# Designed miniproteins, single chains, part 67

Each design is a single chain, and the fold is of that chain. pLDDT is the mean over its residues in the fold that is shown.

## One batch from the design tools (miniprotein)

Design m2473
Fold by ESMFold2-Fast:
Structure m2473 (fold): chain A 70 residues (1-70)
Amino acid sequence: SSAIEEFLKAASELAKEGAERVKAGADVEEVKREVERQIKELGERLNIPEEVTKFALEEAIKLIEEAAKE
């Protein structure tokens, strides 16, 4: 659906912004909390299936953690 596509695009951009903030020296756990909160809130507002929201969260956390290792 268009809502799922919009959600996944927005979640991906939030994850990328979070990763760039971590690379610039932001606290990893703080960024993870902020991005997780934003993705969950967006998923609820758009009535996204739980499995899709969970997938987006796992991908975002992975991207942020990978950025923290660089």
Scores: mean pLDDT 87

Design m2474
Fold by ESMFold2-Fast:
Structure m2474 (fold): chain A 63 residues (1-63)
Amino acid sequence: AAARGLTPEEVRVLRLYAAGKTDEEIAKELGITPEEVKALIDRAMARLGAASRDEAVAAVFGT
C-alpha cells in the first residue's frame, strides 16, 4: 500500500494505532494532545476514503 497524500504525522498516528495504542498513548509518544491525534486520524481517513480507522490502516500498510 502507498500513503496517498498523507503527511508523515498522519502515517505515524495510524501506525501507533495499528500497534494497539490508545489516543492518549499516541499523544504522549508524539508530544501532542489526544484531540490532535483524533484530528490526524480523521484527516487520514478522509484522505483515504476509509470508513474506519482499521480500513485506513489497511489502506496505508497493506493488510
Scores: mean pLDDT 79

Design m2475
Fold by ESMFold2-Fast:
Structure m2475 (fold): chain A 60 residues (1-60)
Amino acid sequence: PMAHLTPREIEVLGWLARGKTNKEIGDILAISEHTVKSHVSSILRKLGLRNRTQAVRALQ
């Protein structure tokens, strides 16, 4: 794919695939849950996807 995800966005995507909450991901990555939500939205936009399941599939 032609998406330019940051390393941080890739990490967020990986934890989402594991069923972690935004709060848990924020704790793991030392960022706020609001930042996690922003990364999720950015990931979906960059990949042209509508939900996290499709995003996980694309980067597996």
Scores: mean pLDDT 74

Design m2476
Fold by ESMFold2-Fast:
Structure m2476 (fold): chain A 91 residues (1-91)
Amino acid sequence: MEIEKLREEAERLLEEAERLIREAERALKEGRYEEAIKLAEEAVELARRAKELGKKLIDLGDILRGIGLILRAIGLEFEARLLIEKAKKKL
């Protein structure tokens, strides 16, 4: 089903974004600021893609799940952007 495939894709993107955020945090702690920025930028991209899939789910009638995915994506995008800002201040 189309809705289920979009949900699974969005969840995979969010899980990968969470992984990249954790890797970026580790890179930041280790003084690898350029790597931390690149990992966090990739996490922002994945979170934005997941947010668009959440919007598509709402359009297809899966409103509650779509909203949940959008909120998770917004949170991850915000966290990744904070990591980028912190890393840039250290350069």
Scores: mean pLDDT 88

Design m2477
Fold by ESMFold2-Fast:
Structure m2477 (fold): chain A 66 residues (1-66)
Amino acid sequence: MALAEALVRAVIAGNLEEAKKYARKLVDQVGKEAAVELVREAGRRLGASDRTIQLAVLVVLLAAGE
């Protein structure tokens, strides 16, 4: 949970390099599919826009090699 929230917060702050770092750690811990779901849930809880959540999901997919 903390990594997914940190990732979404980094995206909100415009810090994509930090977001990539958190995404890699999250994918390594839980895998791609679970990482995407955790990021969506964290984004909803933080009140992030749909666009911000979509960008955070894209960062996770890029960290997973897609």
Scores: mean pLDDT 83

Design m2478
Fold by ESMFold2-Fast:
Structure m2478 (fold): chain A 84 residues (1-84)
Amino acid sequence: SAFELGKEIGEGLVLIIEGVAKVAMTTSKVPEEEAKEEKLKILKKGKEEVKKKLEEAKAKGAPQEEIELLEGTLEALEEEIKKL
């Protein structure tokens, strides 16, 4: 479904962010706490942007597939934020 695709995309984005954070901690000696704080900021900003696009899509009567894709992406980002 479009929702599941959106969720997979969101999960993929989370993995990229996590990978970059781990590299920063290991190679650049960025403190773990600082890396976690920056990851959280990026995720929250991403969530806000996706939420804004979702509200705009709903307001304009966008295709259900577009709405479901955005909802799936939002859910993946929210799940990761909840784990931090």
Scores: mean pLDDT 81

Design m2479
Fold by ESMFold2-Fast:
Order: C-alpha cells, then structure tokens, then sequence
Structure m2479 (fold): chain A 62 residues (1-62)
C-alpha cells in the first residue's frame, strides 16, 4: 500500500544520498531527497521502486 511505497522511497533516498556523496561530492538532505523521489516515482509500482533500490545497492559496491 501507500505506507510500503513510502518506506521503499525512504530506503531509496538513503541510497541516493550515499551515491551522490560518493560519486558526485554532493550532499542533499534526507527530507529533500524523499520529496524529490516521491514526485519522480509517484506513478511507479512497488516492484519498479524495488528494482531501483537493487541497482542503487549494486552501484554502492563499486
């Protein structure tokens, strides 16, 4: 449901912040990242968001 989707967006936001810091040297607030991801992923399914989380985790291993 919407609560599960929000939890996945928050997990993706944490990973996105780490990626931006590691590869781009950019620091973004958690609240700002969550808001942007909610806007960008509003039409995506839970399954599609989970795929982005998996890709983000793999990118952080590099």
Amino acid sequence: GDKEKKKLIEELAKLAIEILKKFNGIEVSFEEMVKKLEEMFKDLSIEEIEKYIEKAKELLKL
Scores: mean pLDDT 81

Design m2480
Fold by ESMFold2-Fast:
Structure m2480 (fold): chain A 95 residues (1-95)
Amino acid sequence: EVEEARRAVEEALEAAREAIRAAIAGDAEAAREAAERAAELARRSRASEEVRELLLAAAELAREAAETGSAALAAAAGVLLAAAEIEAEREIAEA
């Protein structure tokens, strides 16, 4: 149960990181594909609403950063991803 939830969140976090890296590299197609994958994984994860909302917001900003070439949007996506990672770690902490 905990392991399955952790894996789903880890996969979503990795996809969001790929989207941000692609956006920074100016690869709009790769960023869009990674952002769509991150959003799907976040929605399918059994993570808390807070973690899911942060992941979805990060993916959306990464996609917009790629489309517009905005470094500020890419940075904002990175901040939201970091917040999602911290919150997920708090929730997945094992006894």
Scores: mean pLDDT 79

Design m2481
Fold by ESMFold2-Fast:
Structure m2481 (fold): chain A 55 residues (1-55)
Amino acid sequence: SMEEVQQALLDSLKSEPAERALAFLRSLLAQETNPEMRAVLEAAIRQLEAQRAAA
């Protein structure tokens, strides 16, 4: 479920420049109070950063 939410979030951002996608996700994380959603956002940020490092 949360993994599907993470993937859907990343898929919705795949057409955005990586820098903008990361800024957006970090902004959401800064205002998020739900610990499960914070974990999803942190995982999405890590995945995008790893993809950039691998490119």
Scores: mean pLDDT 80

Design m2482
Fold by ESMFold2-Fast:
Structure m2482 (fold): chain A 83 residues (1-83)
Amino acid sequence: ASEKEILEGVAALLVGVALLLAKKGKFEEAIELLRRAFELAKEAESKESLELVLEALEELLEVAPEEYKPEIEELIKEVKEAL
């Protein structure tokens, strides 16, 4: 596996764990993992990984309490700018 493949794999794992944490109401931890996944996606220069992070953030925005929405919306904007 190349370094890029490893970064993409770890980003996908972080997205999966973040969505599981969100289902348990752990929104702060979920957002932190999605930020890390975004950094890995940028390092990998992977449009597929960036799109995966964007989809997860959009799902999170629909279910998150109001207090987390501004942070999620800001992160969505950053991911869209990287695409």
Scores: mean pLDDT 89

Design m2483
Fold by ESMFold2-Fast:
Structure m2483 (fold): chain A 89 residues (1-89)
Amino acid sequence: MALSPEELEMAEEMMKLLDKDGSGVLTKDELRDFYELFGVNLSDEGLDHVMKLLDKDGSGVITLEELIAFLQTFPRETRLAMFEHLKSQ
């Protein structure tokens, strides 16, 4: 895995904060909440596009593994800034 142990723990904390129902996966609505935490408001069409990019198996939900893969698309500095922003909320 390309994420450090600390980044993995942060991804798990992020999942727990977004996973309001405790299902262990993120729905489209919880993915919207993720983007809104960083000041990005996506339309339903924009969220559908992002879901299709992240949801490799077509399940309609984002697993922790898919969230980790998504976070890996960002530079480490960007990931750390996102985690710091999340902690400050």
Scores: mean pLDDT 72

Design m2484
Fold by ESMFold2-Fast:
Structure m2484 (fold): chain A 87 residues (1-87)
Amino acid sequence: AKELVERAIELLEEARALSEDIFIQADLAMIIMQVSLALRSETKEEAIELLESAIKALDRLLKEVSGRVRELVERARELLREAKKEL
C-alpha cells in the first residue's frame, strides 16, 4: 500500500508541474497534501477516509484536464484505489 501511495504522489507532482493552469495546480497541491496525510496516518480507517476523499477529488479533476496531465491523474487515481483495497 505505501509504495502505491508514494508512486501516486510522484505522478500527481509530475501532473502539477506539467499543468500551466494555476487552478489545476492548486487542486493537485491540495490532493497531494491529502494523500501525504494518508501515508502518515496512525490508523487504517483514517488512511482509507483520506484516500477516498482524494480519489473523489481526482474524479472531479478528471473532467477538467486533458492529454498527459489527464493520463497521470488517471494512473495516480488507479494506484490510490489499489492502495485502499490493500488496507
Scores: mean pLDDT 85

Design m2485
Fold by ESMFold2-Fast:
Structure m2485 (fold): chain A 102 residues (1-102)
Amino acid sequence: AKELYEKGKELRKEGKGKEAIELYKKAIELDPNYAEAYNNLGEIYFGLNELDKAIEYYEKAIKLDPNYAEAYKNLGELYKLLNEYEKAEEYFKKAKELDPNL
């Protein structure tokens, strides 16, 4: 699972988001608890403006790792884009509580 996740990160850096999605999904098939792969899927779908899918993947990442500060920050940014400022502020606050340097 980790090797597929790392390769997916490389593909994302190369702008190959569709190929990265396939590798992250395969990583999740091998390790359903891979919170980082869910967060990275959320980021790609957020970039594609598939906001419902992005929310689903970020929420799954948080469910698997409730201390995943980056996933909370990503949800905050997404809700800010949706003009749900109060909800965004709650997620940003949680991210800062978990990682003050975020």
Scores: mean pLDDT 85

Design m2486
Fold by ESMFold2-Fast:
Structure m2486 (fold): chain A 58 residues (1-58)
Amino acid sequence: SALIEELLAEARERLADLPLPVQLAFLHELRKALESLTDPEEMRRLAEEMIESVLNST
């Protein structure tokens, strides 16, 4: 899916400063979550929420 690849590319850029194993684990979980959805708006919202959550993790 073009949208899934777009959202994964955005996530990769935004998580570039995180350790590589964390990036790979997140991208795997994000892909899996997005592949379970069909609505483009819901996919974009979920991707943003997941990216913000990992970046704000304490």
Scores: mean pLDDT 85

Design m2487
Fold by ESMFold2-Fast:
Structure m2487 (fold): chain A 57 residues (1-57)
Amino acid sequence: TPLPAADEQFREGAVRLLRGAGASEETLERMRAADLDTQRQLLGPLSRRNREFAREE
């Protein structure tokens, strides 16, 4: 079943964010396959880590 446009955009954004953070291809594939609740749970810690990485530069 196709996701609503907003949910698909969220998934794509999550994958892009993880790739920018240097995540492995395995992690990216898991994110692509994950449901929305799992994606939100994974992004919580990664958002904080991304802020730390952004502050380095």
Scores: mean pLDDT 60

Design m2488
Fold by ESMFold2-Fast:
Structure m2488 (fold): chain A 88 residues (1-88)
Amino acid sequence: VSPSAKEASNLGNELLELNRLDEAVEAYKKAIELDPNFAEAHYNLGVALEKLNRLDEAAEAYEQAIILKPSFTEAREELNKVKEKQAA
């Protein structure tokens, strides 16, 4: 993972904690642009999108995290929750 991608992801985490959700999404997208294989950034993007009730985009982000890191249990759990919400 590039240092610049980690910086963008760290900014996203700070914005997420401040409940600045749209800005957190943009920061995580920048992290992914810098390192597309950054599984944790895809997962955190999903978390921010889910909080915004952007469920289709959240599901896509979690699916990418799982593709990059099949052992990512947290991403699978959140994807299942999002799919249940979409099916309701």
Scores: mean pLDDT 87

Design m2489
Fold by ESMFold2-Fast:
Structure m2489 (fold): chain A 65 residues (1-65)
Amino acid sequence: SMVEELRKQGEEAAKKGLEAFGKGDLEAARKYAEEVRRIAEQLEEYDPEAAKRLRNAADFLDTLL
């Protein structure tokens, strides 16, 4: 489903954001954090709990940047 695909994409983007931060690529890490937020926004109406989890992940990544 679209919801499952978006959730997977958001989780993968969050993971890649953390990996980019770990490598010192702050620009890539910021882009992934923005991607996670964008996906969370798309999920808000269909899966608010998944959207909240992704927003929390993006917030956490932003605290590292």
Scores: mean pLDDT 86

Design m2490
Fold by ESMFold2-Fast:
Structure m2490 (fold): chain A 88 residues (1-88)
Amino acid sequence: MGEEAVKKAAEEIQAALLAAKEAFEKVLEEAPEEVKEELKKKLEELEKTMLEAVKAVEEGDDEKAKKLAEEAAKKAKELAAEVKEAAA
């Protein structure tokens, strides 16, 4: 049951990122080049962590999946806050 809960959380995070995709595109058009590069790097790190979390869930590694899902959620929230500040 832990794996199922983590899987649902990972899917919700993925859906949230997809919903924010257009907002990110607008920020990338308006923000300075330096900020754009940092945002892209953070997105790549977030995506890698989330993919590892999903893979761990599929493999049945509950402990690893929970840890990676928590890291992905934290990074996603930090990135969202930074994007809001950059978009101001």
Scores: mean pLDDT 71

Design m2491
Fold by ESMFold2-Fast:
Structure m2491 (fold): chain A 55 residues (1-55)
Amino acid sequence: ALSDLERRILDYLVEESRDIKDKEKALEQARKFLEGLGFSEETVEAMVEEFEKRF
């Protein structure tokens, strides 16, 4: 389960990625952004999986 903060970051990423038509490119950019914020590999995987479901 994601925290409220992680869920808000996901909402932001979904909104920012709205204009990206290539799903794989959107997922790659989301992963890099989350890695840049210092999230663990497991947290990045969980957040990217939820992002993919909401895209």
Scores: mean pLDDT 79

Design m2492
Fold by ESMFold2-Fast:
Structure m2492 (fold): chain A 91 residues (1-91)
Amino acid sequence: IEEELKALLEFTKKLVEKLEELGAKELAKEIKELAKKAEEAIKKGDKETAIEYLEKLAKKAAEAAKKYPEVLDEARAAAAHAQGVRKLLEE
């Protein structure tokens, strides 16, 4: 799970940075907060809360890709890794 979480945080950081450069400041802030809450829940062993925030993060990344095609690759990567971490937590 450590490796998948690291990948999630890396692609989420890239997504946030690109959204900030595009002027999508509020969306970038929302994605950053969701990633932080997911990471904190994982560190505390709160699986239910972690899964909830990972699901919200994946949906928000998809929203970002729809509104800003320039971030499509980073948004897809972040969403895929969020689902990967979620899958590992459910098992």
Scores: mean pLDDT 83

Design m2493
Fold by ESMFold2-Fast:
Structure m2493 (fold): chain A 88 residues (1-88)
Amino acid sequence: SELLREAERLIERAKELLKEGKYEQAAKDAIEAIKLLMELTEDPELISFGIGAILRAIGYLFEGKYEQAAEDGIAGAEELLRKLKALE
């Protein structure tokens, strides 16, 4: 799936941006990866997980906790990817 491949690229880029201290951009890439991964599934539990991960990352961004937003967003994206791959 092109969506899966793009989500994996966004996660990899977010992780590199996190290492570079580019926290806002890392968080944005992680959120976009979660959105793409949610498009790959009709499972309401996985969709709910993705929504929760996005809302938590956005919450940290609103609090000015940019590094935490990036770290949590990336972790959420990686966990959603893992759950989706486990269904194959």
Scores: mean pLDDT 89

Design m2494
Fold by ESMFold2-Fast:
Structure m2494 (fold): chain A 89 residues (1-89)
Amino acid sequence: DPEALLKQAIETAIKIIDEVLKSNDSLEEMKKKVIPPLRLVINMLKAQGKLEEADKLTEILERIENAQNVDELKSYLKEAKTLLEKILS
């Protein structure tokens, strides 16, 4: 069921974001943990024709990839989490 798989991927991405937000990891370690699950969700959204949600999450992912410090990254991770929770509702 593609819809159930998307829900699981989103729930996994949210859990990883929450773990990273609580961690004392470096900027590079945080990015390494959050980028792959976010890319997976984007690809699944595109495959299901949810292009508006995919585009919004892609914009946030680009900001995450370009973040220069941990505080900036954490701000973008909170924005990503809010969008992911909205997609689940």
Scores: mean pLDDT 91

Design m2495
Fold by ESMFold2-Fast:
Structure m2495 (fold): chain A 66 residues (1-66)
Amino acid sequence: ADEIFAQAKAAFEAGDYEEAKALLEELLEKTGELTPEELRLLAEVYDKLGDLEKAREAVRRLREKE
């Protein structure tokens, strides 16, 4: 889980937003739930990809974990 998240962060820093999205979605499928830090990164990835609806959904889920 931590390794997948580290790979997702590395992909995001490299500008590989599609790869970062795939890794975070894989992490969600394996764990059933993302941590606040993982959800924040996923929201940023969706924003970079222009998927504003999914970015807002990720932010909503993050707020539920406050």
Scores: mean pLDDT 80

Design m2496
Fold by ESMFold2-Fast:
Structure m2496 (fold): chain A 76 residues (1-76)
Amino acid sequence: MEAEARKAAEAAARALLTLPREEAEALLARWEAEARAIEDPELRALAFRQLAEAARALGLEERARELEELAREAAA
């Protein structure tokens, strides 16, 4: 399960890089809401880390930092 969740998150991050910035930002926000609903703290932390990588690739540095903080809180 963890490996499949990681693979899905990585595929999602790659998909964001192919979209126009506005659409990528909207999709990122939707995926963040989905990540918050993940019951397993480790999988939730992994999802937030993958979204932070995607946010950085889009140049959304402040958003990436927020997502990294959410990942740390989920893993604690």
Scores: mean pLDDT 74

Design m2497
Fold by ESMFold2-Fast:
Structure m2497 (fold): chain A 62 residues (1-62)
Amino acid sequence: GGGPLGKGQRLFDEGKYEEAVKYYEEWLAKHPDDKTAWRNLGKAYEKLGEVEKAQEYYEKAA
């Protein structure tokens, strides 16, 4: 562990879901084909209660 996605996962594990969302959105602006990042963004939105956004991002991760 130590890659860019590890930072987003750390924020998520610390309960910093808004910071995790911001990190993954900034990452995906540069790496839009990263399916793992789309899935992790979906999980963060789900934790924020944004279930419809989470579903949309899970579809992008498929």
Scores: mean pLDDT 82

Design m2498
Fold by ESMFold2-Fast:
Structure m2498 (fold): chain A 70 residues (1-70)
Amino acid sequence: MPSSKEILEEFEKLAKTLPKETVEDIAKKAADFFKKRRDVEALEELLKLAREHGLEEAAAYIEERIRELR
């Protein structure tokens, strides 16, 4: 299984190359995966990446996932 770090690194590459709508969907799936693992640190890093790339919908989704784990 890929590590949280590997997933975040791949996401950063995809965010630069794919359409915004596709990247938002990928971010939401990554958030679900990190939530399943209760990996709050990875969720917070994903949230920062989503905000940096203007993924407003995905950022809101990730914030809710973090809130559910706290």
Scores: mean pLDDT 82

Design m2499
Fold by ESMFold2-Fast:
Structure m2499 (fold): chain A 55 residues (1-55)
Amino acid sequence: SMEEVEKLAEELIKETGISNPDFRKIAEKLVEKFPDLTELEALSLVARIYRKLKK
């Protein structure tokens, strides 16, 4: 589900200490676990969650 994708993205961003996350690497991990996602969709989602966490 989309909620599972968002949760994993948030966890992966937090693992990087939030200061300068590698969006591409995180997106690749999301696509590996959720192959229905395109790389562009995964990148967009990671960027969106990062913006919410930084607020």
Scores: mean pLDDT 78

Design m2501
Fold by ESMFold2-Fast:
Structure m2501 (fold): chain A 74 residues (1-74)
Amino acid sequence: SAAEKKIEEFRREVEEERRRLLARDPRNGGARALRWAGRRGVELLNSVSESEKKEMGRGILEILAELAARRAAE
């Protein structure tokens, strides 16, 4: 679906941004990436229809939870 495609694009953007931030600042890059992903996720939710918000919201929250868990493990 279109929502699944957008969620996969968001996942790719988050991974790329996290890699870049960690390369520049290994100590704080993970936390910065999580903050960036949170802001970007809200932007995406605000850009979709009400019917799409539930699917998009679940996908975004899953990605943010994964990122937060990786940050906590660092």
Scores: mean pLDDT 83

Design m2502
Fold by ESMFold2-Fast:
Structure m2502 (fold): chain A 70 residues (1-70)
Amino acid sequence: SVEELREELERVIAEDPELQARVAEADRLHAEALALEAAGDFKGAIEKGTEASMLYMQVWMEALEILNKR
């Protein structure tokens, strides 16, 4: 299931300091996007939100590759 896959990927990320650091950066970019949206800067919000989404996607793809090699 999607939930079981999510738990396995989160475990892989928790074991990898580099992936953890990139999740922290994505969380930071996401928080910046929400702050910009609240301030009415929709262009800035979209730019930061897109950066966060792309970084999350890259982390999840790398975690999946690591999981598949186990």
Scores: mean pLDDT 86

Design m2503
Fold by ESMFold2-Fast:
Structure m2503 (fold): chain A 55 residues (1-55)
Amino acid sequence: MSPEEELERLLAELRERAPALAAQLEGVYKTLTSDEQVAGMVEFVRQLLASHEAA
């Protein structure tokens, strides 16, 4: 998947499980201006979820 597709999938998953958090991250996503920033956001969201699930 492209970084944009991956991010949209992760945000959709969050929207179902934690809609408030997903809405906040969606707001951040709309401010991104490049594909590299989207890819960075994907890694950030994945790390954030892993940290919150583990801790």
Scores: mean pLDDT 72

Design m2504
Fold by ESMFold2-Fast:
Structure m2504 (fold): chain A 86 residues (1-86)
Amino acid sequence: MAVERFEVKVEGNEVHVRIRARPEHLGRLVQAVVDAAFSVPGFTEVRVTRQGPDEVELTFTADSPKHAEAAAEAIRDAVERLRRES
């Protein structure tokens, strides 16, 4: 799967994810990121903002920095799996 940009930043309890990909791949990438974050206990909120047809920004708020780091790792692993299935 063609991913043009993927970044994950952890700031305290928040995980910030930015994805840029072709519109036909973007939905599957967003779903994989959300599913990965939901696989980790301790998040309290998710916000999804579409920046354009090819870019999405997601912010996850976790109960603690440790939960935020765990969610970030799960998200990175999920996106890498999709890239390898391409």
Scores: mean pLDDT 77

Design m2505
Fold by ESMFold2-Fast:
Structure m2505 (fold): chain A 66 residues (1-66)
Amino acid sequence: PVIVLVGVIDASGLSPEEKEAALLAGVALLTAAGLALKKAIRKEDPTLNPKIVGVVFVDDEVRVVD
C-alpha cells in the first residue's frame, strides 16, 4: 500500500530564507512521521511493506519526500 502524508505550512509574510527554513522543517517532520508510521504498521502486520510519501506545501513552494 501507498500512504501519502500532507503537510501545509502558512508562511505568509516570511522572507525567502524563512520560507526555506519552514520547508526544510516540514520535510524533516514528515520524514520522521512517515518512518514512525511505517514502523507502527509493520509492527501490527509484518507482511506489509507500505511506501510512505510526504508532500510539504509552504505557500507556493512544494517539496516531495519519499
Scores: mean pLDDT 75

Design m2506
Fold by ESMFold2-Fast:
Structure m2506 (fold): chain A 64 residues (1-64)
Amino acid sequence: GAEHAERMAESMLRHKDDPVVVEIGLRELAELAKEDPELAEQVLAHLRRRDPELAARAEAYLAK
């Protein structure tokens, strides 16, 4: 639900300067997008509000 999406987004935001943690988060988000697209969109929406640059990077990763 929304709380799970917020926790995933906040984890990525907390470690946004760690490229390894960000890569792991992006891979988890990509798998989530396959299983639950609505929940993945909630994560992206939270990222867009908090860090638009990280959100753009996540959206680009998912588009590949």
Scores: mean pLDDT 82

Design m2508
Fold by ESMFold2-Fast:
Structure m2508 (fold): chain A 60 residues (1-60)
Amino acid sequence: SRELLIRLAERDNGLSAAQVEEMVRLVEAGASDAELRRLGERLGITAAQARSLAEAYLKN
C-alpha cells in the first residue's frame, strides 16, 4: 500500500509523506535523472532510489 511505502521511506531514508509525493509529481512530469539526482541530494538519497520509490508509490 502507499501508506506502507511512506512508512518504509521514513524508516529507511528519513523521508516525509510530502517529500515522497514531491518525488512522485516529478517522475509523473517526466523529470530527468539530473533533476531526480538534485532532489535526491537534498533528501539524502540517490536518483535511482527516488525513481524506484516514486514508481512503487504509483503502482499502489
Scores: mean pLDDT 76

Design m2510
Fold by ESMFold2-Fast:
Structure m2510 (fold): chain A 71 residues (1-71)
Amino acid sequence: SLLDELEELIANAPSPEHKSLALFAKYLAESHPEDEEVQRELAEAVEALKANDLKAAARHLGEAYEIMQSK
């Protein structure tokens, strides 16, 4: 599940930046579990974190947050 992947990313974070982004993604995932648009952006952020693309991860997390705030 998305939450299981985020827990693994948090536990094995290679830097404080990876850990902070993964923690924020987990917060958004738990806050809006039924929002398909938010969940899609979070899934893309997880893939970016797994690819060590922090800029892409931050972008997708920012988009998820904006979608959440617009509702």
Scores: mean pLDDT 84

